# Ledger of designs, part 65: designed miniproteins, single chains, continued (4)

Each design is a single chain, and the fold is of that chain. pLDDT is the mean over its residues in the fold that is shown.

## One batch from the design tools (miniprotein)

Design m14245
Fold by ESMFold2-Fast:
Structure m14245 (fold): chain A 65 residues (1-65)
Amino acid sequence: SKELIEQAVTLAKIAELMKQGLSLREIAEKMNISQSTITKLLKDYGVSTAEELEQKALELAEEAE
C-alpha cells in the first residue's frame, strides 16, 4: 500500500539523519514534522537505533508489494 511505502521512506530518512548524529528534535526540524510524530512512529514500530529503523524500513517496503 502507499501508506506502507510512505512509512518506509520516512523511517529510512530518520535513520540516515540519526547516522549523521542528529537528535530527534533536529530531525523533526529538518523533516518539517513534530518531534512527537517521530517519537510516536518509533514507539509504534518498536525501534530506536538507526540500524533498527533501516531494517524496519526494508520490512515495510517488502510488505508494500
Scores: mean pLDDT 81

Design m14246
Fold by ESMFold2-Fast:
Structure m14246 (fold): chain A 88 residues (1-88)
Amino acid sequence: MEELQQLAKRLLEAIQQGSPQIPDLVLELLRAQGFDVEEVEILSIERRGNLLIVRVRDKQTGTEYLVVISEETHNAGVGPVQETVHPP
């Protein structure tokens, strides 16, 4: 959806610039996907190929979310942490 892609583009730009808007843009993405969150803490930002992976925590509930953005397509996926990435 065009609105989500626009938010994803803004978040990519904010991360590249080291902008203080990163938490606000992540919060907007979470809310746009239907998650009831008021305040988030950025835990990590990882680049993996053409994917940007932002791990955040809801400060009120302690629930962790992943925001995955494609730098090529500007598609964004958001969800609660459902799977633990096991080291080899």
Scores: mean pLDDT 74

Design m14247
Fold by ESMFold2-Fast:
Formats: C-alpha cells, sequence, structure tokens
Structure m14247 (fold): chain A 96 residues (1-96)
C-alpha cells in the first residue's frame, strides 16, 4: 500500500467509528437490529479495490463492537470529479 492509501484507510476508519458512535446507541441487546446510512467516496480509477477495502474495514469495526453486518442497500449514487459517491443503508445485528 502507498502512504496515501494508508492515510485514506485511517480516515475511513475514523469516519466509520464516528458514524457508529452516533447510530449505535449503548444498550442494544444481543439479537437486536438497527439500520443507518453511510456516505462512501470511491475513486473511479480503483473503485472495486477501494470498495472491497471499505467493506472489510466496515465489517472489522462492526465485529470489534459486537455487531454483524446483515444487509447493505444502495439508496443513492452519483459521480463527480473522478469519484463515485454512494449512500448505503446498512443493517446490523448485535451478536456479542
Amino acid sequence: STPEELERQAQEEQELNREFARALAEGMEVGERTSFTLPVELPKENEEEYREKYLKILEEILASKGYRLTGIELVGEWEEDGYRYLVLRVTVEKVA
């Protein structure tokens, strides 16, 4: 990975942690599910590679907090200045 890729991954992890802090209220019980929206920016040049990395980071952060990813729905998308912008509806279940 390039230094730029590592910095981007760190920024994505930080943003996901902030979104989870907002969306995932303390006190969810095992078996409870919730849904929230995540904005995602993907460089068109390597869209699939960054998409795979983003999903891996998403799953790892969720697992670290005791959640499992159960669904992803695309609710909005557009392209601008070499980037693909996605709005994803993410559904998670408390498992631990």
Scores: mean pLDDT 73

Design m14248
Fold by ESMFold2-Fast:
Structure m14248 (fold): chain A 85 residues (1-85)
Amino acid sequence: MADLERIEAEARARAPDLSDEEVEELLERLAKVEKVSVEKIREELREYAEEEGRPFDETLRFATLAAVLLHERMEELKRKAELEE
């Protein structure tokens, strides 16, 4: 659980400083990892932002960065486990 809370805190701190170009790069990366289209991710996050009463741009930046950081952390843990064996 500590990893998820840390990732969310980091994403919240860093997301406002992301350029539009960096957000697009993160979206493309997330779409490739999740095996979905960028358009689908944008649509789901738009709906989530509306339900939460939050601005779409802020929600998109935060959620996309948080998801990418989570995937990176999961891969790091997998590699570390393989090295410890």
Scores: mean pLDDT 78

Design m14249
Fold by ESMFold2-Fast:
Structure m14249 (fold): chain A 88 residues (1-88)
Amino acid sequence: MIEKTVRLPVRAHRASLEEIAERVRKELNKSPIVRFAVRPLGGSVEVRVEGDELVITVKAPFKELADQALKEAIEIARRVVRELGGEV
């Protein structure tokens, strides 16, 4: 498995980072690439909070799939942070 991790510093004044992480997890569960490519091939996309950072870890069998899933997860995280009144 290829494993990739990204750390996103989040500035949020109206929502907790755990609330942001939970919303990102829900959006990832609706993602076609996560549902139909990453998970069926035994991979995962995990989101957790460390201090002021949102930590996204992707596991996938191929580098290209890991890169695509990570890029989508970052875009989802940035969208969710903006919707909840924060910045990434």
Scores: mean pLDDT 83

Design m14250
Fold by ESMFold2-Fast:
Structure m14250 (fold): chain A 113 residues (1-113)
Amino acid sequence: MEPLSEEEIEELAERHKEWIAANHDPVTAEALTEVLEAHKRYLLGKAEGKEEEGRREYLRALARALETLARLEPDERVRLELLAGARAYRAAAEKNLSVEEMDELARRILAEA
């Protein structure tokens, strides 16, 4: 299936951080690295029965990254879509929303813009 050990998860995270730093501006790289670290903690936490808390932290990191990307985005429509996604991820972190519920919430927020 997925034979990812804790060591493999950590190694993949470090390689991905190096790639992000080499291929993105420093502000975007910082935001993406935060998401990567939160995702790593979520995956490791699932094995320890801490998946709920790790999921919430991962969703908060995603929201913060989208807010950072929106600040850098020159296209107004894309900016609004990123901000709608950020708001949906923040709500999901508190309400344990499904992927479909998050997507629906993001669409509703965007429609109100």
Scores: mean pLDDT 74

Design m14251
Fold by ESMFold2-Fast:
Structure m14251 (fold): chain A 83 residues (1-83)
Amino acid sequence: KKEELRKKGIEYYRKGVEAFRAGNYQEAVDYFKKAAEYFIEAGDYRGASAAYYMLSVAYRKLGNEEEAEKWEKKAQEYDKKAR
């Protein structure tokens, strides 16, 4: 079950990256949120940190600095948990 959840996290993370590279920042936000949820359920805090970091970058591209700072802080917190 945890392995399947981690695989879904990776799948949504990749979809988020594809959307981000295409300039579809709102779609990227939605995909990175799903990726983070699956990574957390899987106990993959490194994956969650990466997804939260990309979520902050996508929000910054949308001009939402408040959300970007929130998710960047969450990415740092989960990076510490992964060590």
Scores: mean pLDDT 89

Design m14252
Fold by ESMFold2-Fast:
Structure m14252 (fold): chain A 69 residues (1-69)
Amino acid sequence: GPGLLGAVEVHIEMVMKGLKEIPVGTAAKTISKYTGVSKSTAKRELERISGGKKRVTVEQVLEAALKVD
């Protein structure tokens, strides 16, 4: 429900707090852990949002998490 999605967003934000950017593989693992989607699905969304960059911002991680199941 909406409360669970909000909790996932907050947890992802807290994990990323204080970091400007993280490696896309680390971001994909975090999204996979909190949303239940595969790391490959999370990685594809991150690569789409970032334009293929090796590192992603907190905002890009949150956007990807919101767009995956």
Scores: mean pLDDT 72

Design m14253
Fold by ESMFold2-Fast:
Formats: structure tokens, C-alpha cells, sequence
Structure m14253 (fold): chain A 85 residues (1-85)
């Protein structure tokens, strides 16, 4: 389905973005942010990979919504850390 194909593309793009962001954070000595990005990013990638393998569009959509929720949580935590820095 188109939903599964989009989820698969998003998973590949997000995986590369997470790897780059983790590398950058580590290069700046920010190990806590690197750990956060790696953990939340990996969970979101796994949900998108499962959505990409789903034969049910409703299941794929639910998995994508869960991945988006993890992305929101990551943005909220990153914003909090910027305010504390």
C-alpha cells in the first residue's frame, strides 16, 4: 500500500537523521542528548519499519501515529534542555 511505502521511506530517512544527530551531539560532548536521540529515534524508526511491513492500512497508520508521538516527546525534551543550558 502507499501508506506502507511512505512509512518505509520515512524509516530510512529518520534512521539517517538519527545517526547524524547522535554523532553531532557526541562531537559537542552532549552525551545526555545523544542518548535521548538514540533511544527515542530508534524506537520511532522501529515503529515506522513495522508500519512499512504491515498489510493492514489501519495498523500501519496507528504505528505511524505512535512514531509521531515519540518524535513530539523528543522535541519537548530537547526544548527543555535548551532552556536549561
Amino acid sequence: SKVAEEAKKLAEALKKGVERAVEFARSQGDLKTAELIEKKGKEAVELLEEAGKSKDDKEAQKLMEEAYKLAEELVEEATKRIKEA
Scores: mean pLDDT 79

Design m14254
Fold by ESMFold2-Fast:
Structure m14254 (fold): chain A 76 residues (1-76)
Amino acid sequence: SRDDAIRLLRQGIQSLLRGDWRSAVRHFRRAIRLDPGSGIATTSLVLLSRALRKLGDDDTADRYDRRAQRLRDRHG
């Protein structure tokens, strides 16, 4: 599951680099589901938030930013 989450994170990043915001959102959401509590999830949440802001979905992005902050606080 962790290796699958890493692959999805990489695919999401490639989608971001191409400007494919919708594809990036799908990949990051899947990565978070496979590994919800790790550094992979934290990175995926931050990048998911950025992709959502590119799509104009600031409210959803704000919710994911707060979730990423909670994971960072748990690890720190």
Scores: mean pLDDT 86

Design m14255
Fold by ESMFold2-Fast:
Structure m14255 (fold): chain A 93 residues (1-93)
Amino acid sequence: LSEVLRLEAEIGVKEIEAAVYIRIARKYLEKGDLEKAREALEKAEEAVREMEELVKRLEEAGAPKEVVENERAAVEEFRKEIEELREELEEKE
């Protein structure tokens, strides 16, 4: 349980990082700064990858199924946002 709480806290940090970099990417994309948008998007994708690994560890640590499923849903939602932003970025070259 203490390990579960620690992992949930680490996942929370990665959620904040992903959300912040997605916001930064969106703002640069709106400004037409494709290079900075791409850099921010890469950082968001890195944070989501780390979040996914932490969710696997959360499951292995015996967290309740509902908690694991909620965190997986959050990962999928961030991936969807990142994919949409990458598609928009590619449309702009």
Scores: mean pLDDT 87

Design m14256
Fold by ESMFold2-Fast:
Structure m14256 (fold): chain A 95 residues (1-95)
Amino acid sequence: SEEEEIRERERELEEEHEKIRKSGDKEALLELIERRLEEAAKAAGELDEEERKELERRRREIRELTRKALEELDLSKYPTIEETMEAIGDRIAEM
């Protein structure tokens, strides 16, 4: 079922996050976040050419803000990907 697939994906995501958290590999975390954003964009449905270009510009901007936020974060403080994403969002809001 779709619900079982979502649960399995969430489990895989948490395991990947835990490995990144233990290693302190902020570049690997940025890659994980980018993959999540690409999956969310794909789920949002079909976009026209102008909307796609705008989304691509926003994605680049978000990537740079996320990279800056990650430089200041201690990953060991955030045991889940959800808590890590909230911390990133809070840091970006302070910029």
Scores: mean pLDDT 74

Design m14257
Fold by ESMFold2-Fast:
Structure m14257 (fold): chain A 65 residues (1-65)
Amino acid sequence: MEGSQKAGNEAGKKLREAVEKGEISEEKAKKAEDIAMRGYVLGSESGDAELARKGVEEGLKEAGI
């Protein structure tokens, strides 16, 4: 669980920094967070930390980060 939480925290920081720099819109960042959160919820419900981690990675790719 700790590794998944760390990945989520780092993803959130990258998304926030990209919005602050004007590289992506807040709307795009929110969409990426929604994708990452979906993977995190699915991973938590199934007890699979890898699903949570993959969801975070997919969210970042969707944002182009």
Scores: mean pLDDT 71

Design m14258
Fold by ESMFold2-Fast:
Structure m14258 (fold): chain A 94 residues (1-94)
Amino acid sequence: SEFEELLEEIKEKIEELKKLLEEARRYVDQGNYEKAKEVLEKMEELLKELSELLKRAGRLAQTQGPEKVKELEELEREAKRIYVEGQELKDQVE
């Protein structure tokens, strides 16, 4: 289904973002703020793409059962955590 395909794409974007978040943290720990900024900029672009996928999934959620809605809500919480942690790193390197 379109909703299940969107959930898989959202999961893939979240996993990419987790890897970039770890890379950004590593650069911050090394004092390499220029490389950290480059990674955080890539994360910002992917978070924008993820936001559009989440909006599309949210529109379809009204036609889905409670288990699929719960799965989307869990993915929305993960996306928010990544966003917050990315902003905390950005504040450290600015």
Scores: mean pLDDT 88

Design m14259
Fold by ESMFold2-Fast:
Order: sequence, then structure tokens, then C-alpha cells
Structure m14259 (fold): chain A 93 residues (1-93)
Amino acid sequence: SVEELVKEIRELGEQIKKAIEAKDYATAQAYLDKMGLLIEKAKEQKDLKAIKEARQQMALLTQEAGITSAPQEIIDRLETLYSEALDAVKELE
């Protein structure tokens, strides 16, 4: 559905990827902040599927950021969000 949190996370992941590819790191940081809010929302709702999707998106984006030589600040933020999603998966399982 249009309101499915998994879909929102996937769409936001694509926006983060485009911002990183464009070297628009200010926009990438703003989208990463939105991703953090979606992870918190998924955790509050115990939406394990949405949290697992966020973890997968953060892993893929961390790889892309490394390949494109993104600033360490972007890579660190991606790794932090990955760890938050991973911890949420462990807490709910």
C-alpha cells in the first residue's frame, strides 16, 4: 500500500543513493535524518519487515558511498543507522 513503511524506506533509500551519486551531501544528510525517523517509527510499531528493509538499504548505501568516495561523515552516518536497525532486529526477535 501507499502507506506501507517498507515502501517509504525503499523510496527514501533510492533518494539517498541519488543524492550521494550527485555529490549533494547536504541533501543526503537530510534524507539520512528522515531514515533515522523511519527506523524509530518501525521500532515503535514493531514492524520487523520495515526494520530489516532499512538495514538492507543502509548496507547497500554504505557500499555505494565507499565506491563513490563519499565523505567519511556520510559513511559514518550510514553505518550508525545500519547498527541501529540491526540492534532493533535483535531486540524484536
Scores: mean pLDDT 86

Design m14260
Fold by ESMFold2-Fast:
Structure m14260 (fold): chain A 77 residues (1-77)
Amino acid sequence: SMMDQAQRLLNQGQQNLNDVTGGYRVIQPTMMDTARSLIQTSYRIYDDAIRQSQQDGDRIRQSIRNGVQSMMVMEQM
């Protein structure tokens, strides 16, 4: 489903961020750009999914908040 796809992209973006900032402290522009691209794409999918799914709105919002926090960390690097 679109929600599952959005969650995968968000998780992948967060994992890329963790790889850069957690275990390996090499700030590679390509790695950061990839993480941003994945998180940004997940936001667009989540925005569309929120409009279509009223019942799962809270879960989607929480996932977006986690993504925003990840992007803020990237912005401060």
Scores: mean pLDDT 64

Design m14261
Fold by ESMFold2-Fast:
Structure m14261 (fold): chain A 94 residues (1-94)
Amino acid sequence: SPERSAAQLRAMVDSMDLPAEAKAVVLAFIDEMLALALDPNATAADVEAVYRRYTARLEALLAAETDPAKRREIRSALGVLALATRELVETLRA
């Protein structure tokens, strides 16, 4: 279920050593993606628009971060956004 997938993503994010601001961005992304997954009128374009907004926010945080370990975690979070986006887009196109 979309709710179960969202819960698993939230648990994964909670296990990451993300800066608080980056964690808030990723959790907000999961909430918006869950809303799209539950919307029968949602399109791949809607999903891609959410992806662009949240990747821009994480990229801004990455650019401001000087700690190499925190930069690695933010880059991992960008990978999570890309994977979740791809999976939802493929589901909506099927």
Scores: mean pLDDT 86

Design m14262
Fold by ESMFold2-Fast:
Structure m14262 (fold): chain A 81 residues (1-81)
Amino acid sequence: SMSIEEGVKTLLSQLSEEQVVAFAAWVAREAERAAAAGDEATFQKYLEFLETLLRVLEEDPRFSPEALARVRALVERVKAA
């Protein structure tokens, strides 16, 4: 079975930079919703996905500094929830 990191790399090969940022923003909203509902297990899964996505993007020179900054801001926002 594929790891989360392998899944993220596959997703990035199929999506535009704007689509990746939009998807990350959607995941961030779902994480914040889970936190507000007290669903820590769901929150941790979404946070793990976002942190894995950010890590992969930071190691991939194809992505702009602006896209990296936008995803990094989403991760920090979720961590503050």
Scores: mean pLDDT 82

Design m14263
Fold by ESMFold2-Fast:
Structure m14263 (fold): chain A 72 residues (1-72)
Amino acid sequence: AALSNEQARELFRFAQEKGGLDDEGAERAAAAGVLAASGLATPEQAREMIMGSGADREAAEEIVRKALELAK
């Protein structure tokens, strides 16, 4: 199941604030988090995708954790 539009927007803003990402990077990070929340990617794969968007490891781990918490 996908996150709601409101949850996806919250995740996008979180990626901007914690990852220091621009809009394009934050969209990629949010998409990776949605994949993890949906079980389509492992948390490790999502972290790697978020780091590929420009976030450091700590921020990427926090973004993945946020996505999984929103999916509950």
Scores: mean pLDDT 82

Design m14264
Fold by ESMFold2-Fast:
Structure m14264 (fold): chain A 70 residues (1-70)
Amino acid sequence: KEIKVTLFLPESSSKEQMLENARVAAEVVGKHYKMSEEETQELIRKAEEAALRAYEEGKNGELVITAKVP
């Protein structure tokens, strides 16, 4: 099944804070859906890539990524 994961990016966040927020949010989603360690690490990677792109575009607020869950 595919789900949409919404990440909240705080205003005036540094690049490091945005990446950390994305990582933490992805870990919470992984635990909630009982994802494997490999699936959780892949979700973290996708979340970090999306957060980095948002930072480069000067965007904050809600960021949505698509994840596959068991």
Scores: mean pLDDT 74

Design m14265
Fold by ESMFold2-Fast:
Structure m14265 (fold): chain A 92 residues (1-92)
Amino acid sequence: MELARQVLAELAALRARRDEVLAQLEEAIADPSLSETQKELARLVREALELAGVEPLERAVARLLRRLAELAEKLGKEELAELYRRAAEELE
């Protein structure tokens, strides 16, 4: 509940600074010092910001939360994955 609202507010704030944030995410994805997990997270946030420009913000956030749940499962963080899945369901 709180998580879904917080992520929605954060993505809305990032969308307000879209060009700056997208440039920063591209740098993160290209940064050889970052882990693959950090780069995957940056790619997910970039995709959510791009989609928030063409679809309702709630849908973009729900998609991001489901992708974050998949990433959390890959990392063995099942409780975190459940939190992200639940937050995505609340936006649908």
Scores: mean pLDDT 78

Design m14266
Fold by ESMFold2-Fast:
Structure m14266 (fold): chain A 74 residues (1-74)
Amino acid sequence: SAMDEALKKEVEEIINEIENILLRHMLETGVIDEEFAKEVKERTEEIEKLAEEDPKKALEMAKQLLKEVREYAE
């Protein structure tokens, strides 16, 4: 449905924001938390896969991960 496609697009935009925040943080601090970066990558891949089956749940998970990544980068 058009609503599901809109939700999928929002999930993709949030994942792009998460990736941009982590990249900027790593470039600015010169420190790579490899375990955290791997966890975030795995969680974004799971969210992207879930978006095809349950875009509403994927959006909720994406928003939660974005919050956690923003708190980490502060």
Scores: mean pLDDT 85

Design m14267
Fold by ESMFold2-Fast:
Structure m14267 (fold): chain A 75 residues (1-75)
Amino acid sequence: MKKIREAAAEEVKKALLSLGVPEEVAEEIAKRVEEDPNKVVKYIEEVTKKAGVELSAAQIAGIALRAIGAMLDVE
């Protein structure tokens, strides 16, 4: 269970950093995703909006799909 959540959080962090999102913002989102990976889109939208970071809906959807893929690669 924890390893699946950690895989999702790590993939989300990598995707956000690759898009130029600040490390502190990416880590906050990754921490929330590790707690509940089913809310990836919500956490990205809430934290980036609060931090003044602009991401397109397509970029957010792409990150969520990558998180799901990372979870499926565990086990």
Scores: mean pLDDT 81

Design m14268
Fold by ESMFold2-Fast:
Structure m14268 (fold): chain A 90 residues (1-90)
Amino acid sequence: SLAKLYLFLGLTALYEGNRDEAVKWFLKAAREAVKEGDYELAANAIYLAYLSKGEFDKAIETYNAVLEAIRAGDKEKAREIIEQAIKDLE
């Protein structure tokens, strides 16, 4: 998937020490994952973006909130949480 390719590019940027570039790729991965209906992948991308910014508490809290929404069958809530995180990370 295109979302997985963007996630890989973000991980590559992190490996190279380019944290700001990594965040940009992870945000692209999250947006594309939402379009693909892959909210778990979107949650992982947002988690890595927050970690790349040193926002560890936000990374864990947002990830858990998305997974809880998915487990509850509330895809709209999962999407809203991801979209709010994308805005916070931009």
Scores: mean pLDDT 90

Design m14269
Fold by ESMFold2-Fast:
Structure m14269 (fold): chain A 73 residues (1-73)
Amino acid sequence: GAAAELEALLEARGREIAAAMVKEILKTIPEVESASFEMKGPTKAVFTYVKDGKEYKIEVDLLKDNPLELIKK
């Protein structure tokens, strides 16, 4: 129904935002060797990144959080 189509569109947009954030992380934070994401909802993603040979995972609200600030902490 229409509600399921709206959820699919919101998740597609969230995925685009998350992909753009991964690119910004890799471009902006030189200590990050690799980064990826997994969608956990239309507006939530888990980012996995490697910094100084160690793997980190952070949960990000794509509408409110700046993952660059979370990673720099």
Scores: mean pLDDT 78

Design m14270
Fold by ESMFold2-Fast:
Structure m14270 (fold): chain A 60 residues (1-60)
Amino acid sequence: MSDFEKLDIASEAGARAYGKTPEEAKKIVEDYLKSKGIEVESIDVATENGKAKLIDVKFK
């Protein structure tokens, strides 16, 4: 899988997690990426008013 494919999948995961709490957003992104066979080193969720706005994913 190319790095571009990983970024596209991560972008879709982020869209699914938008507007969730930080913990819910992190779980949604982690579970989705894992279901696609993508291993992650870390996931950081930026929030606004307690809701996920931006998600930064670091791949292994």
Scores: mean pLDDT 78

Design m14271
Fold by ESMFold2-Fast:
Structure m14271 (fold): chain A 86 residues (1-86)
Amino acid sequence: MIYSLEPKMSPEALAETLNRAAASDNPAVQTAALLLMSLALEAGSEIDDAVLEAIRRLRDALAAAGDEGGAALAEKLLARAEAQRA
């Protein structure tokens, strides 16, 4: 089906986007990256080690910024991504 071609974001592109967000120190950019990751998981996007590491880095950046809610959400997304990859 044509719909199976809809996820255009490669694992590399997804990991790069999450890593840039973690490095940005901008809470809005970090929150947008969490939403992007949530949507990618809903779409059944492919998950590799680079994506898992990028989620961990984003979680750590959110925790360091004092965004405990964002860090907790990133942990839930990491668990879901690990399950989806397995």
Scores: mean pLDDT 78

Design m14272
Fold by ESMFold2-Fast:
Structure m14272 (fold): chain A 90 residues (1-90)
Amino acid sequence: PKEEKELEELREQQSNEELHKLLVEEIKKLTGLSLTLCEELALLIPPNKEHIEAACKYLANAPDKKKALEELKKTWLKDPVKAIEELHSL
């Protein structure tokens, strides 16, 4: 059981690095945003396709994408579950 926790932590560290790269590429394909904005989005989003799509839709519909990204950061840091629900309603 203790070994399982250590193994899970190692897996999450390795998976997070690879998933971050994949998320940046996938966000860029989905949104057409600059690499910098895609990297910022990837840092905010859990590695879940549904969350990625919701965030991309929110940014695509925003009149100011940089301002929308900052609002998204604020919402996700406060309550990620509620942020996902609100993004889905858009």
Scores: mean pLDDT 63

Design m14273
Fold by ESMFold2-Fast:
Structure m14273 (fold): chain A 62 residues (1-62)
Amino acid sequence: SLEELLEWIRKKGKERGLSDEEIKNIEEQVRQFLRRHPQASREAVRAFADGVIEHEVQQRKK
């Protein structure tokens, strides 16, 4: 399931116009979140990932 989540992050990041390096940073933040919250639901992890993607998109627009 982690591989499916990472694939979703890569696809979503590319759709939002993020670079490969920015996507890699988002993947690492999600991996860190999972290590800190091993009991987190798939829904909670996706919500976290979506928030990080949106934050990166907004930072790019500065």
Scores: mean pLDDT 79

Design m14274
Fold by ESMFold2-Fast:
Structure m14274 (fold): chain A 92 residues (1-92)
Amino acid sequence: DYEKEIRLVEALRDGRVDEAVALARELGAAPAAVASLAELARAVASHTDAELEAIVAEHEAARTREAVLARLALEVRRNAEEAIKELREKEK
């Protein structure tokens, strides 16, 4: 159901952790994937774009988990609209 996938992307973009977790479970995501999506949604909710860019810059060479999550959170915020469009196109 692409409607639930679209809603999941929107919840991730907006940092709505509980909604993202619920939607991921409804879509049949494995527990490990649900946990990863929860971490990503929390990163989005807890930081501005400027704060995420600062984390990426500070940790670029170290390739830390924190830098990876910050980079993914920026991608979710900046690319959510394109991801939603792609999912809508797949609805036929």
Scores: mean pLDDT 73

Design m14275
Fold by ESMFold2-Fast:
Structure m14275 (fold): chain A 87 residues (1-87)
Amino acid sequence: APSEVEKARQLLDDMLRAGVASGGDIAAMRAVYDARIPELSPEVQAVVRATFDRMVAVIEANGGRLDFAALFEVLAEAVARLRELAA
């Protein structure tokens, strides 16, 4: 079975994919988030929640449009934090 960190990374990827497929629709990303967040441990949930909030803030700051450079920076920070939890 995938680790909780691997599940969290997959959830972050799936949220980004939902955003790309919908043209930046936060509601589509939130649907993916809401379905999977309860399956994660509280510490991993905290990282994913903070990351989702940052992704939403990036999209809203860019007028409801995807800023891929900023989104990839947010995701890279999230991956680094998840690696620290796995160590």
Scores: mean pLDDT 85

Design m14276
Fold by ESMFold2-Fast:
Structure m14276 (fold): chain A 89 residues (1-89)
Amino acid sequence: ISPEARAELIALVAEAAADPSVTVEATATSITLTGDGTARARALLDAIEAAASRLPSLTVTRTGDTLVLSSNGTAEGTAILAEIRQALA
């Protein structure tokens, strides 16, 4: 796994969590991001989707204004989700 791609995803999710146009919810097994329908929210979700798609240990699901990041069942995917949750604290 690229350290740069991992760091980029974590930074983008933290940026989205700080943005009022995006709601971020984290569980032990998933990160859910929901945009408010604005162009700004869409751009953030598009960037996060692209960054997460570079990480094969993650499963990325996009449904309209909702983006879900989950582990593909690997220890690496679980570790990435844990790092994202830690960055959101």
Scores: mean pLDDT 83

Design m14277
Fold by ESMFold2-Fast:
Structure m14277 (fold): chain A 79 residues (1-79)
Amino acid sequence: MREELEKLLEEAKEKLETEDLSPSMREQGEIGIEVLELYLENPEAVEAALAAADAEAAATTDPAKVRELLEALLERARA
């Protein structure tokens, strides 16, 4: 899993650098990369936060709610 996440992180960073993305898409990609970096640094804290958010995430297709969950995850992982 960790190796797969490292590969995804490298691919995501490369995509952000090479693809002509809108500012909103770039911002979303940067948040995703930051979440992956925190997961690799402290997987236990991130997994605990994801488990708490997973039920709500599974029930939402709203990008704004997904962003709020990611921001909460980042805050919890840093604590």
Scores: mean pLDDT 64

Design m14278
Fold by ESMFold2-Fast:
Structure m14278 (fold): chain A 87 residues (1-87)
Amino acid sequence: TDFVTQFEIGMAMILSSHAAKDEAALQRALESLERLIDSIEDPEIRRVAEETLRRIRELVAQGASVEEIRAVGEEGLRRMRELVERK
């Protein structure tokens, strides 16, 4: 499975956990996605993923809606896909 697909799966887990108000599941999802980002070999893609996850953590801390978190995740995924296509 490519990195982008794995990030998308991680995002789905974050959104599901946040909607369910399952703090333990949310924390595991965030940690899993952080480990995925650390495995990205491309520095530009890794940076976009890091910035996206950082923004998601900020939104979660602020009690943002599932829709707001989804929008940030989808934007990050689009940016990462564009970088993959550029190669």
Scores: mean pLDDT 85

Design m14279
Fold by ESMFold2-Fast:
Structure m14279 (fold): chain A 74 residues (1-74)
Amino acid sequence: SAAAVFAAQAARARAFLDANRALLSPEEAALVERFIALVEAGDVAGARALVESVEDPELKAMLRHLLAELERAL
């Protein structure tokens, strides 16, 4: 089901956050948490809009990669 795909991809994004938490600022960690919440809600459009709003190029590239994985799994 689509819900199972969203849950699995949210878990992947959570694993990324947990692995990189010490390397992220509190603001960057909050952006990743918001991305995870949008994915858990099945809000692909909201997740895409969040990624486009990210100013840090490294974080933006990583979130784009996670979003692309989600879109491939759907």
Scores: mean pLDDT 84

